# Designs tried in a protein design run: designed miniproteins, single chains. Part 87

Each design is a single chain, and the fold is of that chain. pLDDT is the mean over its residues in the fold that is shown.

## One batch from the design tools (miniprotein)

Design m3016
Fold by ESMFold2-Fast:
Structure m3016 (fold): chain A 59 residues (1-59)
Amino acid sequence: GADIEAWYKAQLAKIEEQRAELRRRHAAGEITDEEYNFEMGILDGLEGIVRGVYKIVSK
């Protein structure tokens, strides 16, 4: 439904904003390669959860 689609788009947008921030911090040398890879991995996991929830509840 429209509500779940709006939620899904909002969650993906938040994740992309967090990825963009991590890329900026990494490019600025504010975080290590290891921290960057770890935090990006967490965001990938969150995206997987969001997509999984959307797939289940959008049926």
Scores: mean pLDDT 85

Design m3017
Fold by ESMFold2-Fast:
Structure m3017 (fold): chain A 96 residues (1-96)
Amino acid sequence: MLEEIAKALAERIKEFKKENKEITGEKIVGLAYEFTYELKKKGLLGDISEDAAIVAFTYTMAKLLNVEIPAVEKNASKYVPLELIEKLEKLVKEFL
């Protein structure tokens, strides 16, 4: 499951970079919402809450795209274990 999510996220990041000349925090947040909704429709979220998924994907994408989103940086650990975010980041990098 996490590996499938990481592959799908990597593909979305590739498409997002092609379509966006300037990558902003607002665009990353928007993509995280859309990606979470698609995973929910496909039954791939499992036991992960929508809030936790949105935070994890926003944090991971912000880090990989070198964009600062201070609210997510301060609050990520309240929704998702940082170890899970680190594992997701590592897997996404392998598929980029």
Scores: mean pLDDT 80

Design m3018
Fold by ESMFold2-Fast:
Structure m3018 (fold): chain A 94 residues (1-94)
Amino acid sequence: MAADLLVEGIRSGDSEKVGLGAVQLVNLIRNKDFEGVKKEVQKIIDTLKLSPQQQKEVEEILKRMIELAENDADDGEISQEVGRLVAIAQEAAK
């Protein structure tokens, strides 16, 4: 669901859908649903056809998001990493 909202929002220029998808990813990370996060991130990679370099950058962001969740980081820090993922997805969609 998070990946679908993000991809649809990015493709249609709908910032509200992008925001809703980002919030869903933050919630998965906060709940330590790492398998859910990995599946949603993989769907973004596959659907937007991220380059090998963009995939590597997203993998590093995913590792950072997991570290932040394991250390019970605040929502601001988690949202910052989700924002970095969204920026890469937006660049891939151009």
Scores: mean pLDDT 84

Design m3019
Fold by ESMFold2-Fast:
Structure m3019 (fold): chain A 100 residues (1-100)
Amino acid sequence: MVTQEELDELQEEMDRLVRELLAEGKSIGEIAEELAKRLGLKEPKRNLRIFAAYLVLRVEGKPVTARRIGELAGVSQSTASNFLYNDLPYLLQGRNVPPK
């Protein structure tokens, strides 16, 4: 179980990691791989790229929209929108998305 304090600390760690990787000139795909390794996520590469794109927009203080995420991750706006609604809440807790 995760407390609100643990969730807040996890969010800060995610943002710090993404800021560091962006400063190193890492691509969205490379940021996705490092997030997967650091958080122990066993997600398809596409989902990891969408997650990385979300976090990049968040740390840069840019509007987090399905269109912008889709552009960064190389997926459709509909795919990004579905991910934001269904999959993102699990990944923000450092958890894998449940199988459907």
Scores: mean pLDDT 81

Design m3020
Fold by ESMFold2-Fast:
Formats: structure tokens, sequence, C-alpha cells
Structure m3020 (fold): chain A 68 residues (1-68)
């Protein structure tokens, strides 16, 4: 499924962001979270009713705001 592929890619970027935060690199974490958001936005273009993709996108956007 294209949606599952995009969600998996978003999840990988979220893990990368968490690692960056653990290392004290907020700027790198924001870059990875923005990439994760792009993947979840693409997933919602494929399936606009996907609740998981929307929830993940909202969570990532909030994390970006907290770090900026």
Amino acid sequence: SKVLELEMEGGVYEVAAAVAISLGDKELAIEYLKKAAEKYEEALKVDPENEEARANLEAVREKIKELE
C-alpha cells in the first residue's frame, strides 16, 4: 500500500528526529520532523480519510512548534 509506505517513511524520520533531540541537535530534529510531515501530507493526498496519517501529521506539527 502506498499509504503504508509513506507512513513508514514518516515514522523513520520521526525516529531520526528523536535521535537528534537525544544528541542535543534541535535544528536537525526540526529538519527530520519537517520531512516526516511531508510524508504524512503525501499519505493524506492518497487517502484523505486516513485518521492515523492525520494524527501523526498533527503530532509532528506540534513537535515542530515546541522546538521552534
Scores: mean pLDDT 89

Design m3021
Fold by ESMFold2-Fast:
Structure m3021 (fold): chain A 109 residues (1-109)
Amino acid sequence: HMATIGIRIEGVDPSKAEELAKEAKEIAKKHGANVIVRISADGSTITIGISNFKSDEQAVEAAIDILKAAAKYLKPGAKVTISASNLSDEGIERIKKAAEELGFEVEVL
């Protein structure tokens, strides 16, 4: 399957950025996905690229699990930017709704 999801989180607690990166990698591996994680120089932004999913459902579940993990490490007013390719509109809306329910300010590209 060729679905890819990008998640950029702005407003991470810098002291927790490495722990969040580790959890994101573990979640992606559990869902059978490839993951690339980047932390900004100041530790305030984390960018997560996830790919190589076997299904849209697996991609959506991985993204939601990562957002749930991230919610533990965020400062008030944290922003999430979601980008996806080869994923259904329904799948994108499910990820967006989950992020909003977790208290993120959400932008979809």
Scores: mean pLDDT 80

Design m3022
Fold by ESMFold2-Fast:
Parts: sequence; C-alpha cells; structure tokens
Structure m3022 (fold): chain A 88 residues (1-88)
Amino acid sequence: SMEEEFKELEERIEEAKKKYDFVVNLKNSGKVNIPDSVLDELKKLIEEAERLFKESKEDPSKRDELLEKAKEKIDELFKKINELALGS
C-alpha cells in the first residue's frame, strides 16, 4: 500500500541520517580519514531524498516518480558509505 511505502521510505531516510551521524563521528574520532567533500555529498543526498519525499506527499500525480527518485538517493548514500568503510 502507499502508506506502507511512505513508512518504509521514512524509516530508510531515518536510518540514512543515523548512518551519516556515525560517519561524522568516525571522522571526528580521527580513526578514518574522511574528506569534508564526502560528508557534504552524503548530506546533500539526504536533503534531496527528504525534499523528494515531501513533494511526493504534496503531488499525487508525480508520487510514484518522486518516491522512486528519493529511494535512489538513499541507495546512492548507502553505496557511498559502504565504499568508504571497505575501500580505505
């Protein structure tokens, strides 16, 4: 259902924010050298996903397209974070 899809995406966005905070703390600990530009990219992906999610609630005619784009932004964020953890 649409309600379940909204809930699932909201939970994924919340998890993305928690993961971003974890990466920020990891950088601040000095244990991993994470460039500021990477943190900026991750933050932008979260902000774009939140914007697209909000727009999907406000415009029913574009809802499916906007939800899919929001999911893609969150997937890209998790991919980038996994590459940081495994490739450095």
Scores: mean pLDDT 84

Design m3023
Fold by ESMFold2-Fast:
Structure m3023 (fold): chain A 77 residues (1-77)
Amino acid sequence: SARREELEESRDLPGAFEPEVGEAIRKKSVDEILAALEAVAPAVAELEAMIAAGAPREEIEAKHRALHELLRERLLA
């Protein structure tokens, strides 16, 4: 299910950031992590649409970096 996929994704999320940020994320509840993921869902949909449309790699990488920074900001709020 989508919920299970989100839970698996949230479990690995601390490892995607710097150790200090990862430690802060580990102190968050699963619901807090899922709320952050839900908040960035529109940006994820835009990234998926760019990939499906065959956008240039540089544009995809820029969107991915922006998504990562947005998620980081939401998780540290």
Scores: mean pLDDT 71

Design m3024
Fold by ESMFold2-Fast:
Structure m3024 (fold): chain A 88 residues (1-88)
Amino acid sequence: SDLEKARNILEEAKKEFSDPLEVLAYALVKAYNENIPLPAFLIEAMRFFNFKSLSELFDAIHRASLLIKSLNNGKYYEVGGKKYEIKN
């Protein structure tokens, strides 16, 4: 299911980063690259980080987005000093 895929991405991100915002930033990029529906990702992210409202979730997403660096005209993204290829 898309919810299970989103959860697996969040668990993978937690293994790569200790900073919760870097975990969220990496998970956002990974979900985008794997075409995970945004609603499925948002539901699992809210549960995973124990956000109490959609406002808290969107504030965290905004802050996490600032940690994503676009490199080489959008071919790569960087989060926490690690580089990831965009596949779309």
Scores: mean pLDDT 84

Design m3025
Fold by ESMFold2-Fast:
Structure m3025 (fold): chain A 61 residues (1-61)
Amino acid sequence: MMKKTMTIEEAVDWLAEKGLISREALPELKESAKLHGFSDRVKVTIYEDGTVRIEFLPAPE
């Protein structure tokens, strides 16, 4: 298992380079975070079986 905290843009780019998601997911993820009041930061978890979890982080204030 691998866990990293990064911006939504960094997460999409990193996961797209690994072939795990499409770069076209970026605008959808940014819009989702904005609509739900989350920050532009995400926690990305890649499990041993290659499944990916992207967890939106709350705004610091």
Scores: mean pLDDT 76

Design m3026
Fold by ESMFold2-Fast:
Parts: C-alpha cells; sequence; structure tokens
Structure m3026 (fold): chain A 110 residues (1-110)
C-alpha cells in the first residue's frame, strides 16, 4: 500500500538522520550519500504510485523533496572531493534539519 511505502520512506529517513548525526569520516559521508540516493529512488517510486492513484499534488510534493535531496547529494559530493571537512559539517547540519522536517511532513500524511 501507499501507507506502507511512506512508512518505509520515513524509516529510511530516520536511519539517514542518525547516520548524518554520527558521521565523522569520509567513508561515513559516502555511506550517507548512498543511503540518500536510495531514499531519492523510493521517493520517486512513491510519487509515481501516487500519480497512478490520481494524487498528483502529493506526488509533486514527493518529487520536490527528491529534487532537494539530489541537490544536497551534489553539494556533499563536491565538499567530499574538495576534502573540506568544515563545509561537510555545515552541509550535514543542514541535511539533518531538512530530514527532520521531511519526517515531520511525511508522518502528517499517515
Amino acid sequence: SIDELLQEIIELNKKILEMAKNAKTDADVEEVIRQLEQLISLLRKAAEALKKEGKDDLADELEGIADQLEEQVALLRAALAAKDWKRLEELLEELIDKLEEIIKYLESLL
């Protein structure tokens, strides 16, 4: 069901949130990026399923969240390549705030 898929997305968001809070190494950040890419894929699948049910507005919201997370992935990859740990810390804090707001929003839909 859509509710089961949204619950899976919420659980993955919560996992990534904890990973981001505990990230201390380049390898930790790379794992956060891999999990974010998985989350983006699930959000786009959920949006497609919602469009098939005629829930276009909600589908557009999930696509918007996926687009925002793709931008965060690009910024994290750039900072990681530059070995700019100060920028990585700032981006991880921004990601944490964003994931907390996404979790709150998605839980409001259940």
Scores: mean pLDDT 90

Design m3027
Fold by ESMFold2-Fast:
Structure m3027 (fold): chain A 68 residues (1-68)
Amino acid sequence: VDDLEAARRALEAGDGEKAAEHLERAARATDDPTVRTGLLSAAELARAGDLEHALVIVDGLLAAERER
């Protein structure tokens, strides 16, 4: 998901608000409820300023995304 990569870049730049927007968009695009829950949790962490924990979730989801 392109929005996942955009969210990761925003988190690396320290922009939790922008990261959350990308994560929420990715959540709307997925048909996997487990992935959706992870994306929304990462978005909440990013909005709360917990960028480190949001990054851990995003990196895990990106690693799993190799199968498309």
Scores: mean pLDDT 81

Design m3028
Fold by ESMFold2-Fast:
Structure m3028 (fold): chain A 78 residues (1-78)
Amino acid sequence: SQAEKNAKEELTKYIEEYVKEKTGRLPTKEEIEELAKKMEKLIKDDNTTLSNLLEDLKKYVDETLAKAALYMQYEELK
């Protein structure tokens, strides 16, 4: 639906701004792809409000960034 498309676009811009604020960098294609899948599920879930979407998105972004930080910390095979 148009509402779902609008929500995805708004949430994608929010993710980019949030990642930039937290890390000083743009999100990677893999991070965007992973978060987009989470976003689509959140939008499709029954009784999902915009407030709940933003809270869950922040959680998923934080988890994704924490995972990236852990990989960077133990990166010796690159």
Scores: mean pLDDT 68

Design m3029
Fold by ESMFold2-Fast:
Structure m3029 (fold): chain A 76 residues (1-76)
Amino acid sequence: MFKFSPELAELLGKDEMTPAEAFHRVVEKLGELGLVHPDSTEVDLRNTPLGRLFGVDRFDLSDIDALEARLAKHVL
C-alpha cells in the first residue's frame, strides 16, 4: 500500500491504496467526468484536474505502463 500526494488523494478520494486500486479509481473518475467513450481508449484530459496533475493533454486507457509511471510520481 502506498501513500499518494494530497492532490491525487483529493482527486481519487483516498490517500493510501495499492497501485491497482489507484488505477481503478483513475478509470472510475474518468468515467464520472464523461471522458470514457465506447469507440476509443483515448481520453482528452485538457483543462481537467487530472490532466493538470499528470501534465498531459491526452491519455490512452490501454497504456497501463504510462498510467503506472504517472501514478508513481505521486507516491510519497
Scores: mean pLDDT 76

Design m3030
Fold by ESMFold2-Fast:
Structure m3030 (fold): chain A 66 residues (1-66)
Amino acid sequence: HMEEQLERARAAFDAWVDEQLERLIEEYKKKGYPEEFIEKLKSDRNLAVKAIWQDILDRALEKLRE
């Protein structure tokens, strides 16, 4: 049943995004990012997803250089 698989995939993706966002927020707080940026990241789902993608890309690029 394709619809069931898509629903599970969407739920899994949402859960994964929430987990990554929580981790990313902790990293940003440790790095001294301003609270206003953290609040914007929490309120803007599209910004959160883009930030997660950028973090993944930056880490991948760093590993390729080392």
Scores: mean pLDDT 78

Design m3031
Fold by ESMFold2-Fast:
Structure m3031 (fold): chain A 92 residues (1-92)
Amino acid sequence: MEAEKGIEYGKKGIEAAKEGNGLEGGRYASLGGWYASQAALNGEDPEKAIKAGEYAVKAGVEAVKVGSGEGLRAGIAGALSGIGGEFLGRLA
């Protein structure tokens, strides 16, 4: 299920950011948000789609805190992707 993949990528993004890798954290956050959006659009459990989006937002935010240049931009993109996924999950 796409929501489970979104949660997995969001968790990986948080871990990468905690290890100081903002670029990796942001990229995983963007993947998490994309899978959260796909889960919502595919009619998966809204609670799981929302949770995937929330993890992606957290990963993007943590990536922004440690990222610079490309890492900072990736973190911002990841956070926005997560917000979109969470929002679509709440509309489903």
Scores: mean pLDDT 84

Design m3032
Fold by ESMFold2-Fast:
Order: C-alpha cells, then structure tokens, then sequence
Structure m3032 (fold): chain A 77 residues (1-77)
C-alpha cells in the first residue's frame, strides 16, 4: 500500500539512511501524484535540506525528466 511505502521512508529518514535508490523505489511504488507529494512533504518535515532534495530531483531528471518536473512543481507549492 502507499501508506506502507511512506512508513518505510519515514523509518529510513529517522535513521538517516535514505539512499537515492530507496527514494526511486519509493517513487516507483507510489503511483498517485498525491502520494508522491506526501513523500516530498514527509522529507521536508523530517528536516531533509532543500539542497539534498534538489540533488535528488536533479538525478531523477536524468532518468525521468517529466516525473522530476512534476515533483519540483509540487515541492514549491
């Protein structure tokens, strides 16, 4: 479930061991735009620096430019 994916990310963020690979796996498992937005919100709430989020989105843009664009738009709203 999407909630299970978000719970896994929350645990990883708490332990400071969320990798780019795990971030990509979470995005791939979260099909709805609202759940993907919740992932970004969760990372911000957990204190992930904006610079780290920007690096993750930049890396994602190299693999899936459209997904990275939509997530960046959600992050600035």
Amino acid sequence: SEQQVLDEVRERLRNRDLTFEQFMEALDRLESPSAQGELIDLMIESGVPVSVLAELLQTLAGVDEERARRLAEEAVR
Scores: mean pLDDT 74

Design m3033
Fold by ESMFold2-Fast:
Structure m3033 (fold): chain A 77 residues (1-77)
Amino acid sequence: GPVPSLEEVREKIREAEKELGLKLSERSRELFAKYLSSLTEADFRRLTDAQLADFARRNGIEEIEQLQRVLAYLKSL
């Protein structure tokens, strides 16, 4: 299917936060949304927890476990 827009990714992350009962910082959410929106559908499907942890480390994001939980939710859709 088509690559999701940045706006669509932001909305899906917010839904994941609500469903999982967690809250990312605005900075973490925006960086994560931009990262996911830069990926093709195939790259998104192949994205691992280890790759996500490396992304978080490079961007000074401490909420690694929360990002991994959001990723798992988004991959279940």
Scores: mean pLDDT 84

Design m3034
Fold by ESMFold2-Fast:
Structure m3034 (fold): chain A 68 residues (1-68)
Amino acid sequence: MEELRKLGYSEEDIELMRAERVDELRARGKDRLAAVADVAARLRDMALELFGSTDNEENGRKLRELLE
C-alpha cells in the first residue's frame, strides 16, 4: 500500500480499494483503483470456481501445487 500513497491516493481511497468498493471508487474518479478492485473481485470469483474457497492462503497453496 506504500506504492498507492506514493501515487497520491488518499487513505480513504486505499480503504475503498481494499473493501473492493468498485462503484464508490469510480464515483470518486479513482478509475485506476477501481480497475484494481474489479480485477481482484474477478480473481476471487475465479478462485471460488477453481478451488471452492476465497481463502487466499489455502488457494495460494493449491496454486503452488498446480505449478509444480
Scores: mean pLDDT 66

Design m3035
Fold by ESMFold2-Fast:
Structure m3035 (fold): chain A 81 residues (1-81)
Amino acid sequence: SHFEEFLEETEKRLKEAKTPEEVYEIGKEAIEWLKKNKASAEEIEKMTAVMVELAKEKGLPSKLIGELVFEAAELIEEQKK
């Protein structure tokens, strides 16, 4: 699916990221993609889990990880309508 292709590309970009700043930018881009493509709650949760795990491995500060998680949670709430 289009989501699975984007998930794989995002995971690859996160693994290749050299700085915490790059990780954060990739995370923001992923959230914007999910919003633009009206991703399901399950797709948002799956992407968020992958982003959080790799962001932790790459040393992104917990505050910035929390910001990405909060934005993802807001998208899930929007899907409930």
Scores: mean pLDDT 85

Design m3036
Fold by ESMFold2-Fast:
Structure m3036 (fold): chain A 67 residues (1-67)
Amino acid sequence: GTHTIDVVVEVDVGPEESVEEGLARARAALDTIVAALRSTGERVEVTTEVEVRDGRVIIRATLTLTP
């Protein structure tokens, strides 16, 4: 069977950091998780929703794993 994993990555944007830099850091964290799962030999499909709110970047990801 197919497995589904929901991942939420939240990062605070620092006072000297742009929202774009915060988003890049959040995406890098998600990419690390996806790469780790792909290293197990499974196919990983990723869908993401991105929210930016009051100096915080939130990525909600649904990962669908198939053998």
Scores: mean pLDDT 83

Design m3037
Fold by ESMFold2-Fast:
Structure m3037 (fold): chain A 63 residues (1-63)
Amino acid sequence: SEAVERLKKLAEELKKLLKETDPNVEYLEYKVIDENTVELKWKYNGEEYTRTVTIEQLERLLK
């Protein structure tokens, strides 16, 4: 869907930005929960973390 495509584009931009900013981030992936919500999962220093954010929050982060 269009919303999923938009989320993927934002996810790819954020992955690139975070990896360039903090080389200790090993992995970052996204899972679409619904049309307004995405689950972020990342690996830092061998541990996995998960956080839920809205598409609006992602757009503001990439400003």
Scores: mean pLDDT 72

Design m3038
Fold by ESMFold2-Fast:
Structure m3038 (fold): chain A 87 residues (1-87)
Amino acid sequence: MSAEEQRRLQASELLIETLERLAEAKRAGDDAAAEATLADLRQRLSELGVPESRIEAVIAALREFYATLSAEQIELWARHERRVLEE
């Protein structure tokens, strides 16, 4: 596996873990936990060398989905992302 491919897989795993944490925060009604989750993701993606423009796009998308989707819908999205990981 190439270094780029391995980094992409690690970023995708972080996204899935983040979606799971956001679903928990949504179910609890804990917006502060959701923001902490997004801040953690930003730092970890930066450490993996993901381009800043990509990080901003991911964080913006996750913020929108957290605002508009139910906890159950976010969990379904996490499941879909895991399925797509190798496509």
Scores: mean pLDDT 80

Design m3039
Fold by ESMFold2-Fast:
Structure m3039 (fold): chain A 93 residues (1-93)
Amino acid sequence: SDEELKKTLKKVFELIKKGIENRDDRQELEKIVEEIGKILGLDDQQREELLKALENGDISTAVSIALQALSRRHPFSPENVELVNRLASEVLK
């Protein structure tokens, strides 16, 4: 549902923000990547790519990985793309 998609997006973006804010704490970062990975069903390679993006403060790459994983489970309509952009702007400030 759109409500479930919104809830998932907000939670994932909040975790990405927390990862960026704590990027120098390897243990916290690994915990955040594991939590995002469980939410999105990320494989080991995707988790490693997400970890590297967060370590480097590369928010664009981290968001891209999350959105690619979400789009496999919840195909994005034009309305969902607008929702994604709004939530990313709101949470990732």
Scores: mean pLDDT 81

Design m3040
Fold by ESMFold2-Fast:
Structure m3040 (fold): chain A 68 residues (1-68)
Amino acid sequence: IPEPSDELLARMARREGLSVEEARARFRALLADPEKRELLSSIGEKLREIGDEIEEALKKGEKMPKKE
């Protein structure tokens, strides 16, 4: 099961107005639901791919992609 990186958890926590620990606990609660687990696995793979692209852009000093 793809677990989000600490940086992704920090962003999620900031977005939800939660602490990183609370965001992680919420994520683990979703993983405990087998129906949600498959959906999260699929989404997690796509988010990891996007995260890798952002990390590469940051390393090269390129403009971070933003549609808005």
Scores: mean pLDDT 65

Design m3041
Fold by ESMFold2-Fast:
Structure m3041 (fold): chain A 81 residues (1-81)
Amino acid sequence: AARIDAVIAALDAFMDQHGGQITYQQLIAQLRALQAQGVITPAQLDAIVAAINAAMRQQKTTTFSRDQAIGIVRDALAAVT
């Protein structure tokens, strides 16, 4: 629980810096930075990246709102935690 809360808080702060909208490249870069800092495991990063890629294919988009990005990340982490 505490690890998921830390990831969501970090992502929420990052979204604030981008006006609540983020590109695929920015989102993946932030998640890789969290993995490098030890906030998430490599397995958790892989699960989140897979979920983001699935959402991109389904929605035909490379840009995510705050609610979309946080929802995808939270659901992926819950599935592997």
Scores: mean pLDDT 81

Design m3042
Fold by ESMFold2-Fast:
Structure m3042 (fold): chain A 108 residues (1-108)
Amino acid sequence: MEKLKEKIEELNKEFLEKMLPLAKEAYEKKDEELQKALKLALGIAQLKILEALLEKEPTEELQERIEKIKALIEELEKEMKEVTPLNQEIIKLGEEIGEELAKLIKEM
């Protein structure tokens, strides 16, 4: 369990390093739609990771976290007024990174 947590933290750190410059720009420019897209991308990536962990070690705690993140994603999707091409690419990046991380977890 400990080694799985450390690997997830390292992969999350790499993902955050790619997203932090975009997040800083979105908050400095007060681009609310870009901020929502970044939060949605992070949420989707976390969901993919947690679902992969649940397949390896099914626990009530992981299931509860998955349900909470799904609820957050649904709220963010409802609040998004427009999905610009840039926002779509950011969301897609989050999904693709999440899927890559999930695959690595499942292959362990």
Scores: mean pLDDT 75

Design m3043
Fold by ESMFold2-Fast:
Structure m3043 (fold): chain A 79 residues (1-79)
Amino acid sequence: MELEERLKEALARALEAARRLVSSVELSPEQQAELAALDAKVVAAGEALRENPSEETYKAAIAALEEAAAGLEALLARA
């Protein structure tokens, strides 16, 4: 299933970036706010997927995780 594979890849990428960030970087208040916004999007998309599994909710969860991974990677690059 393509969507399930993409979700797993997006989740793995986001978790790897988060693990690196937590272990090596102290975030500014602005960076903490950016991280909180990304986390809120991921949580909302994950809840929607859990309540109503569909192609749309899978795509939304994948997009949120990809946005979070990119944001975390950008925070790491700026640290």
Scores: mean pLDDT 79

Design m3044
Fold by ESMFold2-Fast:
Structure m3044 (fold): chain A 74 residues (1-74)
Amino acid sequence: SEEEYQKAKEELDRLLDEHVARWRAARSPAEQARIDQEFAERVYEILSKLPKEEAEKLGQDYVERLAARHAALA
């Protein structure tokens, strides 16, 4: 439903902000890699709870947002 989609989108937005904060606080490349892996697993978990069509739509939006964050961090 749109409500489930919106909830997942809000969770992903919160998770992305949390990830960026943890990444910046990391002491080493190894710690950053672990944070990235945990982030990817949590994103997958959120998307896996949605119907396929909604997961694909949100996944595409997420990829665009992640690319924008990468551009801002570079």
Scores: mean pLDDT 77

Design m3045
Fold by ESMFold2-Fast:
Structure m3045 (fold): chain A 83 residues (1-83)
Amino acid sequence: SMQQQAEERARLRQLRDEITDLVNEAIKNLKTDIEKAKEYVEKLRQIAEELRGLSTPEAQRLADQVEKVIELLEKKIKEIEKS
């Protein structure tokens, strides 16, 4: 329906803004607070799960991108914890 499409677009915009903020905060905390960086990665994981629940191809593509960012951040966290 048109209502469902409008709601999905509005939610996608909100999730995109939240992803940007969470990625920036995770990166900032990689050098100063690794536990906070992990918390931001967990929040990104929750957003990826929400995106997978949306019906639009745009949401699925965004979920793919978020999952790749999560993998990169988790790799960097592990490298820092081993040093």
Scores: mean pLDDT 86

Design m3046
Fold by ESMFold2-Fast:
Structure m3046 (fold): chain A 101 residues (1-101)
Amino acid sequence: MELAERARELSERIERATTDAELRELFSELVRLYEEAQEAGDDRTAFEASVNRARILVKQGDYTMAILHLSVVRSSLRSLGDKEGEKRAQELLDEVVEREK
C-alpha cells in the first residue's frame, strides 16, 4: 500500500472511530506511518500523519496537546510552502481553540 493511500485510509478510520481503544490503535498506526514516511523521504505523508495524530488528540479531548502539536505542524508546513497543509492545520487549530473556550 502506498504511504499516501495509508494516510487517507487512516484519516477515514479516525472520522469513524468512536471508542478510546480505536483511537489508541489509530494513533499507533500513525506513528508507524510517520516513521515509514520519514525513512522514504515522503515529507508530505509524514506531515499528513502528524495532522491526523492531532485530530486523534482532539477526539480524545486532549486540547492542550492538540494545540501544541498543531502549532508545530503548521509552522513546519509554512516553512515548506505547503499551503494546503498549512490551511488544514490552521482549520484544526481554530476548531480546538474554539472548544477550549
Scores: mean pLDDT 77

Design m3047
Fold by ESMFold2-Fast:
Structure m3047 (fold): chain A 79 residues (1-79)
Amino acid sequence: MKLTVEIEADSEELARETAKRIKEAMEKLGLKVDVKLEGNRLTVTVETESPLKATSLAMLIMAVAIDTGATVKSIKFED
């Protein structure tokens, strides 16, 4: 299962800070995450074998984004 979260920040600096915090949170869980930065937008992609784990990771990513003042635009689950 593939989780994709799209996030928009008010500035490129805020987007970079949000990306850094998401990467750090995921690394603490021993997870590999792909984070793409495009101006003030970031796309977070993570692969997991469990729908429950994907949901938990989506909630973590959302919490970090909100805590940094960014807006979650979409969350997508794909097999």
Scores: mean pLDDT 84

Design m3048
Fold by ESMFold2-Fast:
Structure m3048 (fold): chain A 62 residues (1-62)
Amino acid sequence: MFEKVEIRTEEEREAAIAREVAKATAILRARHPDFSEEELAAKTAAIEAGIRALYDAEMARS
């Protein structure tokens, strides 16, 4: 497969991460309505990375 490869399991994981990121982003906007779009995007990316690390840690515990 070239660049067009999609795995449902990974998609489900991405969907779960996206849900958590959306919640965190809403809270972030409520706390800092003065955030620029760039700042909000950077914070959102950091939150996403943290959520992924949390999932990896939970899997390691199992």
Scores: mean pLDDT 69

Design m3049
Fold by ESMFold2-Fast:
Structure m3049 (fold): chain A 56 residues (1-56)
Amino acid sequence: SAAAREALRARLEADIASTREVLAATDLSKLSLEGQIAVKLLEIGLELDEELLASL
């Protein structure tokens, strides 16, 4: 439904914004290897969310 698509868009926009804020505040040089891997996974998730949002 249109309402479900709008709700998903709003959720994706919020998730993208919060993830970008976390990434902007993150200093990779201060992270463990596991922390650096976790950040790379967040970057991949962000790209997928942006692609999904663009497809709506």
Scores: mean pLDDT 88

Design m3050
Fold by ESMFold2-Fast:
Structure m3050 (fold): chain A 108 residues (1-108)
Amino acid sequence: SKRKEEIEEFLKKLQDKSISVSREELREWAEEAVRLKVPGAALIGAALLAGEVAAESGDSEEALRHFAELLLEVGFLEPEEAERLVNSDNEEVEEFMEKLLERIEKEK
């Protein structure tokens, strides 16, 4: 499928390590990873995009909400899980992320 070809091209770009990556290049990579729903990479991409929101707004709650919304949109979370993530403390977020990574790896 076209999506598989796009994922393979995306993974090739990750293998060609650039020593210098601009903020714009990181954002484009993050958006592409989320769009393609690449296991693991889409999660990192969503975190990077949420980090940009935190940097621009100075609001960690807004950033966490944006992160949860991206994960919901890519189908990694159910609505109830997204709401739980937004209301989580740092320790709960860490545990949640570990369980999410485990779930994504099972969908190889």
Scores: mean pLDDT 66

